# Designed miniproteins, single chains, continued (2), part 3

Each design is a single chain, and the fold is of that chain. pLDDT is the mean over its residues in the fold that is shown.

## One batch from the design tools (miniprotein)

Design m4070
Fold by ESMFold2-Fast:
Structure m4070 (fold): chain A 97 residues (1-97)
Amino acid sequence: FDYLRAIGIALRLIGLQLDVELGADPKKILKELEELFEEIKKLAEIDPKNPLVIKALEILIDTLKLLLKKTTDPAVKAKIKELLAEVEKLLKELKSL
């Protein structure tokens, strides 16, 4: 398990929350969140119960909810909601192990 990568993902997610608050492009932020979710999924395959995996998914959910509140484009909002549902489903599955 790559602990430095897990910490790096969490820090990038926190940085993206700041970008959302500062009014960065929602489409660009969503793309980065999608890429980070794929990285978290790879870590979850190695150690699904690792607290850093659970925490990264929780931060990702918070970031997606924040992005959803700040986004006005209905097409981007739909994609955010889809990704949010996938992340919440994975977190529930991992907590049920």
Scores: mean pLDDT 86

Design m4071
Fold by ESMFold2-Fast:
Parts: sequence; C-alpha cells; structure tokens
Structure m4071 (fold): chain A 75 residues (1-75)
Amino acid sequence: LEEKIEEARKELEKNKKRLELVLLEASREVNEMAVLTLRRLKEKHPEDAEELEELIKKMEERRRENEEELEKLRA
C-alpha cells in the first residue's frame, strides 16, 4: 500500500532529524568537556600553552558550528 510506504518514509525522516539533533547535542557536550580539559592542561603545562591554545580555538570554532546547526534543526 502506497499509504504505508509514505508513512514509513515520514517516520524515517522524523527519526533522522531527531538523531541528528541528539548527535549534535552530544558533540556539543563532548566539545565543552574537551575545552575545559585543554584549559586545565594549559594551566598545568605552560610549555605547551601555545599548542594547547590553538587546539582550544579549533574546538571553540567547532562548537560555534554545532550551535548554528542545532539552531537550524530546531527551527
């Protein structure tokens, strides 16, 4: 039946969007934890501070990208 196929397709789309939201939210939380860890390591290992700061900047950029994607999906 065409109706059952269409219903399954809509359910798949809904589940896909939900999964994307969950994955982006999880990525955001992991990224926040990573930044906190890197900031702590920078404090403890000033000899590596420049390299760690560069990693923090990249992680913060990724966080902004994830925030933008979350806003788009939530809209």
Scores: mean pLDDT 78

Design m4072
Fold by ESMFold2-Fast:
Structure m4072 (fold): chain A 109 residues (1-109)
Amino acid sequence: EKDERYKEIMLEAIKLLKEAGKDFEIQLVLRLHGLDYETIKKVLDDETAEEAIEEIIQNKSRLDVLELVASLTQLAMRVAAEKGDYETAARFRQEFLDILKEIEELRKK
């Protein structure tokens, strides 16, 4: 249920970043979150991106998934704003804030 939402958010962020020519920045974010080169290649390929993201969500801890979603939405927000697409930037900003709240709730003792 929530996994489907995280998948949709990540796929939309990656699509925006690819359309903006930010392939290197996507690779850097994914590497910083512990993904290997083969998985990163699958994420960058439109044909395999959805399956690769589903595998990432299944194989990572919930906290690691949320931290990855936060990084991708923050990058997408910045890139959308740089392009003057303030509506898309505002949407990713809201997703980023929602994810940060989920991280905080997950860390609550």
Scores: mean pLDDT 86

Design m4073
Fold by ESMFold2-Fast:
Structure m4073 (fold): chain A 94 residues (1-94)
Amino acid sequence: MPSVAEKVSEALHILLESVGKNDLEGGIERLLELLRTLSDAERRLVAEAAASLVRWLQSQGDLESAKKAAEMVIEALEAVGDLESAARVREIFA
């Protein structure tokens, strides 16, 4: 079984690759499949790591990639039923 750090890294890789390819639908599907294999605590860590990635992209001036990454992770978290983690990512844009 991959470590928690490896699972979080895989989630971030899916986000970055999907944004780079402009394949948000495929990215959401792959991220959702990963999130379904995770515990509630691991999903929270993925949400926190994704939020950090979104803030980093904003700091680099890449507002389009930041928005796409946030929309993908929010959609996947809501689809898996983790509404609390999804809401935390949404707060970055409030």
Scores: mean pLDDT 83

Design m4074
Fold by ESMFold2-Fast:
Structure m4074 (fold): chain A 99 residues (1-99)
Amino acid sequence: MSPIEERIARLEKRLEELRERVREAIENKDVEGLREAVRELSLLNAEAVDLSLDPAASPEQRARASRIAAGANELMREAVREIERLTGERARLGGVVPA
C-alpha cells in the first residue's frame, strides 16, 4: 500500500472512532470527553487538510482527504455546540452565565 493510501485509511478509521466517542460523550453529558474529542478532531482536520493539498496524492486521494477534513470539522462544530449547551447556554432568564 502507498504511504498516502495508508495515511488516508488511518484518518478515515480515526474519524469513525471519534464520531462514536462524540456520540457517547453527548449521551453521557461528558464535557471533558467532548473537549478531548475536539482537540483530536482539530489535529485530524489539520492532517487531512495537509493531505488534501499534497501534490504527490492523486485527485481521488485528495478528494477523500478533503471529505475527511470536512467530516472532522462538522463533528468538531457539533461537539463545541454541545459543550456550550452543557456549560453556558442553559440559563435563558438573564441569570448568571456559567464560566
Scores: mean pLDDT 81

Design m4075
Fold by ESMFold2-Fast:
Structure m4075 (fold): chain A 84 residues (1-84)
Amino acid sequence: SGLKELLELLKEAYEYAKAGPEKREELLEKMEKALELANENKEKLSDESLSAVNATYEAAKKGTRLDEIAAMAEAAAKLLEEEL
């Protein structure tokens, strides 16, 4: 399902954020896909989960600290797991 794919994208984004600055481009690509998939599945997501994905994407796009992005991606993944 789209929600399982979204969860995997958030977990991959977390791993790239933990890997370091050399993986920032891959992190951004994963979050772009995560945001697209979240919007496609908006009716199946809480406003909180959708907002968490969007906030993590914006942080990745703006070059926020990787430890902060990792924490945001982990939090978004946990919120989504509670909805599955």
Scores: mean pLDDT 87

Design m4076
Fold by ESMFold2-Fast:
Structure m4076 (fold): chain A 80 residues (1-80)
Amino acid sequence: GDAGEGLGILKKHLTEEQRDELGKKISEVAQKTKDPEEAGKKAGEIAREVLRKYAPELSEEEIKAAADGVKELVKSALGG
């Protein structure tokens, strides 16, 4: 699925420590935001910020794909 492509960008351009930082921030948003759609949107915004900080060479399309992948993953996790 599309999430696989977006998550692949995170694995290729972020270290394990940077992915752990992203995961912690997403977990905090998921705990504060009960709505899956809002949590997914906020998680996607966090992913964009983290990627722009650590992988600024990425195109806007690649950053969008990674953010969309994170958004769908969070929506799916909270919606189940």
Scores: mean pLDDT 80

Design m4077
Fold by ESMFold2-Fast:
Structure m4077 (fold): chain A 82 residues (1-82)
Amino acid sequence: MKRVEAMRELIRALKEAGLTSVSVFEAAAIVLGIPVNLSKETIEKILADPRVREAARRFVEAMDKETLEKLIKSIKDSYKKS
């Protein structure tokens, strides 16, 4: 499955970058420009690493529009309630 493969590649890229505490959904949110409850240093590392950024892009592209919109809403709602 392309979605599962994209997710696994993003997990690998995050691990190789030393970002093992970052979820695939948080990385996807950062690439989409959505605020996440991560340190500025962690966000900058994700954006500065072209491998992580590209893997996050592929993960986003592998999701259907409905799933992507639900993910975006869930992330926004979780931070709004914090």
Scores: mean pLDDT 74

Design m4078
Fold by ESMFold2-Fast:
Structure m4078 (fold): chain A 94 residues (1-94)
Amino acid sequence: SVEEIIEKIEAFLKAAESYVALGDDEAAREFVEKAEKIFKENKELLKNELSVSEYTGLVLRFIGDILTIELQIAGKIPPPEPDLEAIEKAKELL
């Protein structure tokens, strides 16, 4: 479902940010790549099932999250405290 696709993408991006907080930039990039792959593979389904406003908001949120993670990896902004539950949830969704 659309809800399950969105949940997987959000879970993977939260896990990526938590891995940056733990100093594991490689794992962080892997989870960003997994999120991008799911989005790319489901892009047409999301466009068809969501309103234009909902789809646009989702895309802007995901782009913003990815850019935030990249800035955290680059040391330009601080990562949040690591969320180990976010990592475990993302692993369950693999």
Scores: mean pLDDT 89

Design m4079
Fold by ESMFold2-Fast:
Structure m4079 (fold): chain A 90 residues (1-90)
Amino acid sequence: SIEELKERFKKLKKEIEELLEKAKEAAEKEPPDWEAVLELLEKVDEIVRNELKKLVEEALKLDEEFGKELFEEAKKYAVEVGKRMAEILE
């Protein structure tokens, strides 16, 4: 259902936010825990590339209009996540 897909997107965003916060905390340690940073950012990348992609594909199959809206939101969010990941590595 559309509501189920919306809840899945919300959960994926929450998971990404939690991983990004942990990665930032690891990067801010003295010395920085670069191994933890890289592992956490790899998990973020996996969610974006696999889980968000699957969610958008399922949405497009269920309802074209909703799928297009979700795709545009997911695309903008993925770009923002990529920028935040790059900032953590600086």
Scores: mean pLDDT 87

Design m4080
Fold by ESMFold2-Fast:
Structure m4080 (fold): chain A 84 residues (1-84)
Amino acid sequence: SAADAERGRELVERAEEIKKRAEEIYKKSTDEELKLKARELMALAEVARDLAAKGTPEQIEEAEKLLEEAEKELEELEEKLKKE
């Protein structure tokens, strides 16, 4: 549906933003553990982007759940980066 296509596009944009922010953490951090977690978030964002781009209702729902968890983890990693 048009609504599903629009939701898919919104989730692709959210995934790209999460990946960009995680990539910044990876580039700026000197902590190997934090860099590893940032890299994992980048991979998760790519998976969510691909699911959202495929646009089936099931894949869109899965992408949204992955992005919600990724956003929460991203906030935690950004806070840890500030303490370096």
Scores: mean pLDDT 86

Design m4081
Fold by ESMFold2-Fast:
Structure m4081 (fold): chain A 95 residues (1-95)
Amino acid sequence: SMMEKLEELAERALRNTSAYKELVETMDPETVRQVLEIMMERFTEARVAELGLSPEAQAAVKRRRDELLAAMPDYPSIDEVTAALTELAAFIRAG
């Protein structure tokens, strides 16, 4: 399905810089945006589960993720994506 393909792209891009670069080179901005949303969601879900965050803390993480996504350009660089993921990880750790 389309969702399964987007999830596969997000998983590969999250693990592999070359996969992310290929995505940005070949896909339209809307598809890149959808993949970035899934990447950030997968990234935060794993960390939220490990830390046992409360529903209120989970909602705060979601808001921060949405803010970071809204600040990104249509085709963010790998450095911009890495910076956003680093910021999310720091936010989650701070509680």
Scores: mean pLDDT 82

Design m4082
Fold by ESMFold2-Fast:
Structure m4082 (fold): chain A 80 residues (1-80)
Amino acid sequence: DFLKKMEELRKEFKKNKASPEEAIEAARKLLREMYEAGEDLGEILASLIYIEELLGKEVPKVTGPLTDEEIREMIEKLLK
C-alpha cells in the first residue's frame, strides 16, 4: 500500500533526518498520484499536513470531521 509506505517515509524522515527536500518531493508526488487514483482522502490529507508541519509551514486548524469536499480542497491546496 502506497499510503503505508508514505507513513513509513514520514516517520523515517522525522527520526533519521534524511534528505529533507528530496524525500518531501517524492512524498508529495506519491500523495498526488494516490489522490488521483482515488485512495483514502483522509490519510492523504493527514500525510500532507504532516509534511507541511515538517517544513515549518502553517497547517490548517481542523476541528471535528471533514467532508470529502473539504478534504479534497485542502489536498489540492497542499499539493500546489
Scores: mean pLDDT 68

Design m4083
Fold by ESMFold2-Fast:
Structure m4083 (fold): chain A 80 residues (1-80)
Amino acid sequence: EEVEKLKDMAEEFTKKSEELRNQAAELGRQAQEYLDNAIKNGEEDLKKAVELGEQARNFLAEASDYERKAVELKKKIEEL
């Protein structure tokens, strides 16, 4: 049944979103550590903080896309 496949796909997208948000949170934590250290250690740590922050933002954007897809699939199931 197509409904079961959509349900499974929505669950997979939800898990992917959670994984990406967890990765983004860890990168954000590392970025904050480098930012805090940049006050003492200077420009190199600041650059690392910016790079990690950008990577975290990219993972959050991907997580949002998967979350949106999961919501859309769940809505389609409700409309069936």
Scores: mean pLDDT 83

Design m4084
Fold by ESMFold2-Fast:
Structure m4084 (fold): chain A 57 residues (1-57)
Amino acid sequence: MEFPELTEEEKKSASKRYTRLIQKRLAESEDPEKFVQDLVENPEKLLNGLLKMATKP
């Protein structure tokens, strides 16, 4: 399937985990503000990241 339809609970859980990973990555990044801006400017990247985390084991 191309895009599995996630439940609201799965989306919320994946979003929370992804947010935590982003926070950790920000602390480790050389340019954390730039990293955040890139994600905000490209919301599709955020969505793809969430989907990838939700679908990968």
Scores: mean pLDDT 66

Design m4085
Fold by ESMFold2-Fast:
Structure m4085 (fold): chain A 65 residues (1-65)
Amino acid sequence: GKIAGEGLLKIAGKKRLSPEEVKEALLKRGVSKEDAEKVVEILKKKGKKYFSAEEIGEAIEELLE
């Protein structure tokens, strides 16, 4: 959820992340390349440039529970 998204924002040092920045932050956290790319696909389907901690957390939950 939101806590997972906030962790990625802390790793990146930003308040919002692009899909590409989310992929980089997930890889730094030890998420597989395949799973990180699935999260990016979910985010790209929303048609936005940047995502909040809550939106990133929801995309991670859709993939990982």
Scores: mean pLDDT 73

Design m4086
Fold by ESMFold2-Fast:
Structure m4086 (fold): chain A 60 residues (1-60)
Amino acid sequence: SMSDVRSFYDTNSRTTRDWTVDMMRYRRDGDFSRSRDYSDRRSDVTTRNNDTRRTMRDMS
């Protein structure tokens, strides 16, 4: 649901204001189904960045 997408995005990216603008842009372009893909991609980048830092610290 939209609530789940918003919570997921906010938790992982912490850019809720930018997320809202980007989501509206995706909908306006008629690419509504890719709004989730965009959210996942951005969240994945944030998670990967944090995971890399944790791994580097824990391994080295």
Scores: mean pLDDT 51

Design m4087
Fold by ESMFold2-Fast:
Structure m4087 (fold): chain A 93 residues (1-93)
Amino acid sequence: MIAKITVTVEADIKDADAARATVVNILDAVKEVAPDAKIETKAEVDEKTGKIKYTVTIYVPEEKADEVEEALKKVAEEADKSLKVKIEKELLE
């Protein structure tokens, strides 16, 4: 079975560098726990409101899902307080 983990990083454009650094930390954390994970990254910029949103979608074996989620929670807790980080996990049956 496969788990789908979605991480959303939202920031104001002034905090774009912090948002990008957090995305890199997310990717590194996933690769250390599950090097064979399939990862998709999407970036959305709203120039009118000055907001940036990154969505990282991670597909891992179910047995690795909890370890990946714990690593991602640690990255989220250590992230800059100006960033909004959300983690969602879904089991694909």
Scores: mean pLDDT 84

Design m4088
Fold by ESMFold2-Fast:
Structure m4088 (fold): chain A 66 residues (1-66)
Amino acid sequence: SMEEKLKEIRELVDKILESGDPEKVREATIALFLALAAEVSRMFGDEETAEKILDYALELAKKALE
């Protein structure tokens, strides 16, 4: 679900922030802004776009931990 993806993004972001690496923190910030954009898309009834934005945010957060 989209709620489960948001939870995973939050958990990954927390791990990135714990790293203290400025470049990784930048990527985490971008992922959080994308998650907000997904919520806005969902709010206006575009759930397909919201899901795609969340998938991209999740991928960015996962890559930032590599």
Scores: mean pLDDT 80

Design m4089
Fold by ESMFold2-Fast:
Structure m4089 (fold): chain A 69 residues (1-69)
Amino acid sequence: SELQKVERELAILETVRAILRAGRDFDVELYTKRGDLARAAAYAAAMERELAELDEEIARLRKKAEELR
């Protein structure tokens, strides 16, 4: 069904989001441990923008899933 397709897409995007967030946390910690606080902050800010775009797409698909119920 269309609902099942949307739910499958959501599962994929939620997995991608988890991977990106884990990678961000790892790299931010790595730069912080090196004392590169400016690089850690810049990287965190860039990844927050990417995650925000992904969160908007996930929200759109969740709304579509609700409309298909």
Scores: mean pLDDT 85

Design m4090
Fold by ESMFold2-Fast:
Structure m4090 (fold): chain A 79 residues (1-79)
Amino acid sequence: SAGEAAYEGGKAGRSPFDGVGNAAWHAMQAGAREGALGAAKGISEGTSQDEFADNAYRGALEAGHPEVARGVAEGAKAG
């Protein structure tokens, strides 16, 4: 699923920012382009690494993709 793809991408990141970016990329490859764009918009509004996962989560939720939001947030924490 797109949420699982986002989680695996996030977990592979070397930093929270990198993890969130990888999660969005994997979600896009899994067909959840709108969720990935929402997460990217959330990241662009963030001001710190601690806020990147939360802002990406919010952006993906606003785009209507809760599975992508969960995968991004949990994957970034696992990485």
Scores: mean pLDDT 71

Design m4091
Fold by ESMFold2-Fast:
Structure m4091 (fold): chain A 66 residues (1-66)
Amino acid sequence: GPATPEDLEEAARELARATGASPSVARATVEALVRAGITDVEALRGVVDELRGLSPAELEALARQL
């Protein structure tokens, strides 16, 4: 189903925890994913799980590309 604002904040927190990125970088990445069309909560969770192995620098670079 569609991701809620609470789902987006949870995704950002999980991404920051897993990668070591700052909360602002993690939130910017999640916002960029939503703008790229990843608006379903299950799809968002799947992409976040794939991104958990990235470094903070790689996550920041990805957010700039999206």
Scores: mean pLDDT 82

Design m4092
Fold by ESMFold2-Fast:
Structure m4092 (fold): chain A 95 residues (1-95)
Amino acid sequence: MASEVAKAIKDPDLAEIAARAAEEYQRLVDSGKFTKEQAALEAMTRLAYDLAEKGYSIDEILEALRVFAKVAGVEEVFEKNLDYIKKLIEAIKKS
């Protein structure tokens, strides 16, 4: 999963951050303490935070999250939470 996410992203720094989010997602799923939806939302939220803090644009962050969601098989979780994720990115960038 992590290597597949990294290969799908052209920017190597962004690819590394996204790969780490994929590893965190797998760790949360493997823990048995979270549903796949909860693990996916947590991993996507952390990825969005890390990319926003590093100064990536909203469009670049959303594209990275879409790639992550496709590789992890959680595109429905991403689409369902898209407005929340956009507001989170905007809040971080204004801080």
Scores: mean pLDDT 81

Design m4093
Fold by ESMFold2-Fast:
Structure m4093 (fold): chain A 101 residues (1-101)
Amino acid sequence: SLSWLEQFLQMLRQLESQLKEAIEKAKSLEEFKEQALNIFNRLFSQETDTRIRAMLIRLSSRILDAIEKAKSLEEALSEAQKIIEETRKEAEEMAKREEES
């Protein structure tokens, strides 16, 4: 069985993979944003853990904002990957804090 951290890290890996696939098919930042929204909606529909859902809400907001502000598809993907890595570190730190409590 997976801990919530292992489940969330797996979700982040799936998200990054799906965003890479979406950008290859996207012809504009608007299309990439639409695909990102669809990916997040699917992830939300599959998740019942309130902790993961809260982190996913913040993650989706940050990534969608980054796509909106990006000047290119390459920049949008790069910023999204950076946000995913930062979120991964935040999740690992949160899990470590819970183990120390």
Scores: mean pLDDT 85

Design m4094
Fold by ESMFold2-Fast:
Structure m4094 (fold): chain A 94 residues (1-94)
Amino acid sequence: AYLVTTTVRGSPEVAEAAALGAAQGAIEAARKAGARATTVVSVDRESGRAVAETLVRGSREQAELAAEGAREGALKGARDAGGEAEVEVRVEEI
């Protein structure tokens, strides 16, 4: 299995929107690639930091597609919230 961790920083509302976008994008990309994925989102409103952790039960290639979906989803979520977020995506085999 693989863990896709998307860390976003920005204003609290933008960071939350970006993390939710990352969660959605990762799940959609994983599902489209034929993998099962689950996501947990954690938001620290005071620091403007949020984290989306997506567990991908599949191949490395499916996890990489989920990571790409997470990045695109985060950027879209930030834009839709009217702001910019710093986005970091990490893939780890577990």
Scores: mean pLDDT 87

Design m4095
Fold by ESMFold2-Fast:
Structure m4095 (fold): chain A 84 residues (1-84)
Amino acid sequence: MIEELKEKLKKTPDPEEREKIEKEIKHVEAVLGYLEGILFAAEHLGYEEIAEIAREAIKKIEEGEDPDEVLEEAEKEIAKLVEE
């Protein structure tokens, strides 16, 4: 979770370790922002199934699942819905 990473960052005095934690936080925030963008667009355009996939992905990341794995799964499911 982002909160656990931020707490770890506060307790970490080593600059190299801090840089690694900061990069991890930024990566998680970037993935969440990307999914939140998809959710916002899908809800506003009426793509209900895509909106549900984005919400589920955000929830999984917030519950501590790997953001890269969750994003890959979400993108795969969305791709199935947009195949013509």
Scores: mean pLDDT 80

Design m4096
Fold by ESMFold2-Fast:
Structure m4096 (fold): chain A 71 residues (1-71)
Amino acid sequence: MLTITGDSLEIRRLSESEFEVVLRGRSDVHGAPGVIRTRVKTDGKLEVSTTRSSEVGGHEEEVFSYSSDSP
């Protein structure tokens, strides 16, 4: 499960300070359905996370996470 080739891309605003980008596609190596989610939250601190999941186990893997040191 190396690369997910995008089949569809959706950008969704969850709230005034949150949005989510969802890329759905298939794994190039396995052909299994896969999803990459990037969530951004800015409700007083900057928080960015990117997770990768597949339909095989319903598990989400955190690929990237960042949080600013907001006072």
Scores: mean pLDDT 61

Design m4097
Fold by ESMFold2-Fast:
Structure m4097 (fold): chain A 99 residues (1-99)
Amino acid sequence: VIDDFEKLAKEYIEKKDYVLASYAYDGLGRVLYDQGRYKEAAEYFEKALENLEKGAPDDYYTLSGIYDNLSGAYLLDGRDELAEEYSKKAKELYEKAKK
């Protein structure tokens, strides 16, 4: 499924559909996370975050979710300090989403 999501994300980026590209990368990150490939999962969650920030920088709820996913991937990849930092950012964004 990695090839399918990668191709889809690249097509969305070419069309400037950054939000949809973010969803494709987030899905890829989740597939890799489920496979125990935490370093690669974090890399795709980072791409999802970058694209969502371009397409919907005020979508605090979805941004919070990606930060939370990235925190989990960092934690299982042994990057504990980075995981804590991103978990804190996820909580802050979730509170902003409530407005």
Scores: mean pLDDT 84

Design m4098
Fold by ESMFold2-Fast:
Structure m4098 (fold): chain A 61 residues (1-61)
Amino acid sequence: SAQDRQEVLASLREVADHLRDTDPELAAQLEALVDQAEREGWSAEQIQARARAILDAHRAK
């Protein structure tokens, strides 16, 4: 739903803001994801899947 989508976007913005000083590369990737999701109208599920992929790739480093 639109509400679920907005909640996911808000959560990602909060995570990115928290990480800005400690992990600026990850913060920038999450901010870019939020911007793209808003432009392209991705679903909450698509946004969550992309966020998980970014976090999994980061954890592997």
Scores: mean pLDDT 83

Design m4099
Fold by ESMFold2-Fast:
Structure m4099 (fold): chain A 83 residues (1-83)
Amino acid sequence: MKGSAATRQQLLDLSTRLVDAAVRRTVAEKEGDLDGKRQSEIEIARLTAAIAPLAAQNGEISAEQAQRDKAEAQRRIAELEAA
């Protein structure tokens, strides 16, 4: 279904934060900063988990796909935090 204007605005805000996190990950990778890269990957996964249900509300993906994307992101966070 189509989301509200508020849902689209929140999705845009979170997507902007995701781009910023991806830039930080790329910089850390180029500089050989393994801790910075790991922290940025955790942030990307957390943002992905937050975006998935909003994308479903906006009609971009199914609710089933949003649940799968959220579960994958949560698994990735657990893997990165476990070292």
Scores: mean pLDDT 82

Design m4100
Fold by ESMFold2-Fast:
Structure m4100 (fold): chain A 81 residues (1-81)
Amino acid sequence: MDELERRRREEERREAEKKAREIEEKTIARLQALRDEGVISQQQADDGIAVSRGMARLAGDIEAGVRELDAAVRRVSDRLA
């Protein structure tokens, strides 16, 4: 990989993180608005926020796992070279 490819992947990662944060903030704001409108209870809003945070954590764990697998494959390839 050259520096140009590395920079592109880094930029894509930052953009994905920014979008994920925007989605989370919008989801929390929507749940709070629904609670304020009386459509859902405080408990339902709290549960929804907890699920949103749980999903963000799970997505992070999956991404970390994918990176670890990619690194392991490259280490095996390098050892055989």
Scores: mean pLDDT 72

Design m4101
Fold by ESMFold2-Fast:
Structure m4101 (fold): chain A 68 residues (1-68)
Amino acid sequence: MKQELIDAYIAAVRKVVEVLDDPELAEQFDEVVAKGREPFAKQEAPKELLEEALAQIPAILEETLAAL
């Protein structure tokens, strides 16, 4: 179930972002989540968009860790 997997992953990353309490990072994270959510709402998303959104979530996490 693509949506449930995405939701679980996003929730985990969001907790890390919240701990850092950085509004710029939170905004970047929300933008990535919004981009990932848009294809699911349409139910016609090409898998390439899904893969791109998933790839960006780890990048945000890496930037979060670097900001520590």
Scores: mean pLDDT 60

Design m4102
Fold by ESMFold2-Fast:
Parts: sequence; structure tokens; C-alpha cells
Structure m4102 (fold): chain A 77 residues (1-77)
Amino acid sequence: SMEEEIRKIAKEGENDPDKLKQLEFEKEILLKMGIDEELAEEYLKAGKKMLKEGKLTPEAVEVGQRVLAEMERIEKE
């Protein structure tokens, strides 16, 4: 599940600079897919905070779920 994936990333990513670059790259992909810039920015911000704190945050889970819902909407168009 997405929640399990986010939890795994939080544990592994605390001191990993490659995870920050991955989040930046994922934001670029989200924008190319038609995700709103505001939501894509929230995704990056929540992800960076999660990695810096080394723990899963409710904010990161909520933003991740909103991104998935928007991706499903775009895919059906």
C-alpha cells in the first residue's frame, strides 16, 4: 500500500541525499502528468520534511493520497 511505501521511505531516507533528488524528480513527473503546481509543491515540501525528521508524518500521508486521487482523475480523462 501507499502508506507502507511512505513508512519505508521515512525510515530509510533520513540522511540520504538521493531521496531528496528522487522527490524533486517525482515533482517534475507529477507536473508533466498534469498535477497542479500547488499540489506538486505540497508533495515535495511534505516529503522533504518527512526525510529531514526521519519519520512518517500525517501531512505526508494526506498529500500522497491527494496526489494519487488526482492521478486517477487525469488517467480517466
Scores: mean pLDDT 73

Design m4103
Fold by ESMFold2-Fast:
Structure m4103 (fold): chain A 72 residues (1-72)
Amino acid sequence: SDAVTLAGTGGAIAAESPEPLTLEVRVPGGTVTMEGGPGYAEASVDGELVARGEGAQGGGRAGEIAARKAGA
């Protein structure tokens, strides 16, 4: 399993990193599920990774969403 850390709002998705980050996204007959906010998010499609990127931050855990920068 792979993990990608992203941040998105509405219909826009962006990767956060202290340096430039390259992402590759594709949907091979599936739907991409991303959940984020002013923080982090992971993207996958029913067990198949569609979004992949590498940054200075790993997110800590794979298969978990860290979409909260300011606690609520």
Scores: mean pLDDT 36

Design m4104
Fold by ESMFold2-Fast:
Structure m4104 (fold): chain A 81 residues (1-81)
Amino acid sequence: ETVSVTINLKDGTVTTSGLTEPLDFSAQAAAIVQAWKDRDGSAIVTQMKQIAEQMKTVNNLPSTDFSFTLDGESVEVTLEK
């Protein structure tokens, strides 16, 4: 099974799935929305990596690998659990 975080690029709304321990990604979501407006893909990747590390650390996930999708409406970070 996987855990995921999805961030809406228009308003920074965060949706989580599969997390056992709740996490607040409001700051990362705001940073991603700003980076998207600035067309700064490297800043988006940096924030997504930070989300993945927080998910891994707080939820004690075994994998260091994550996948992400960026489709112009949302970004999603996914890890194995």
Scores: mean pLDDT 77

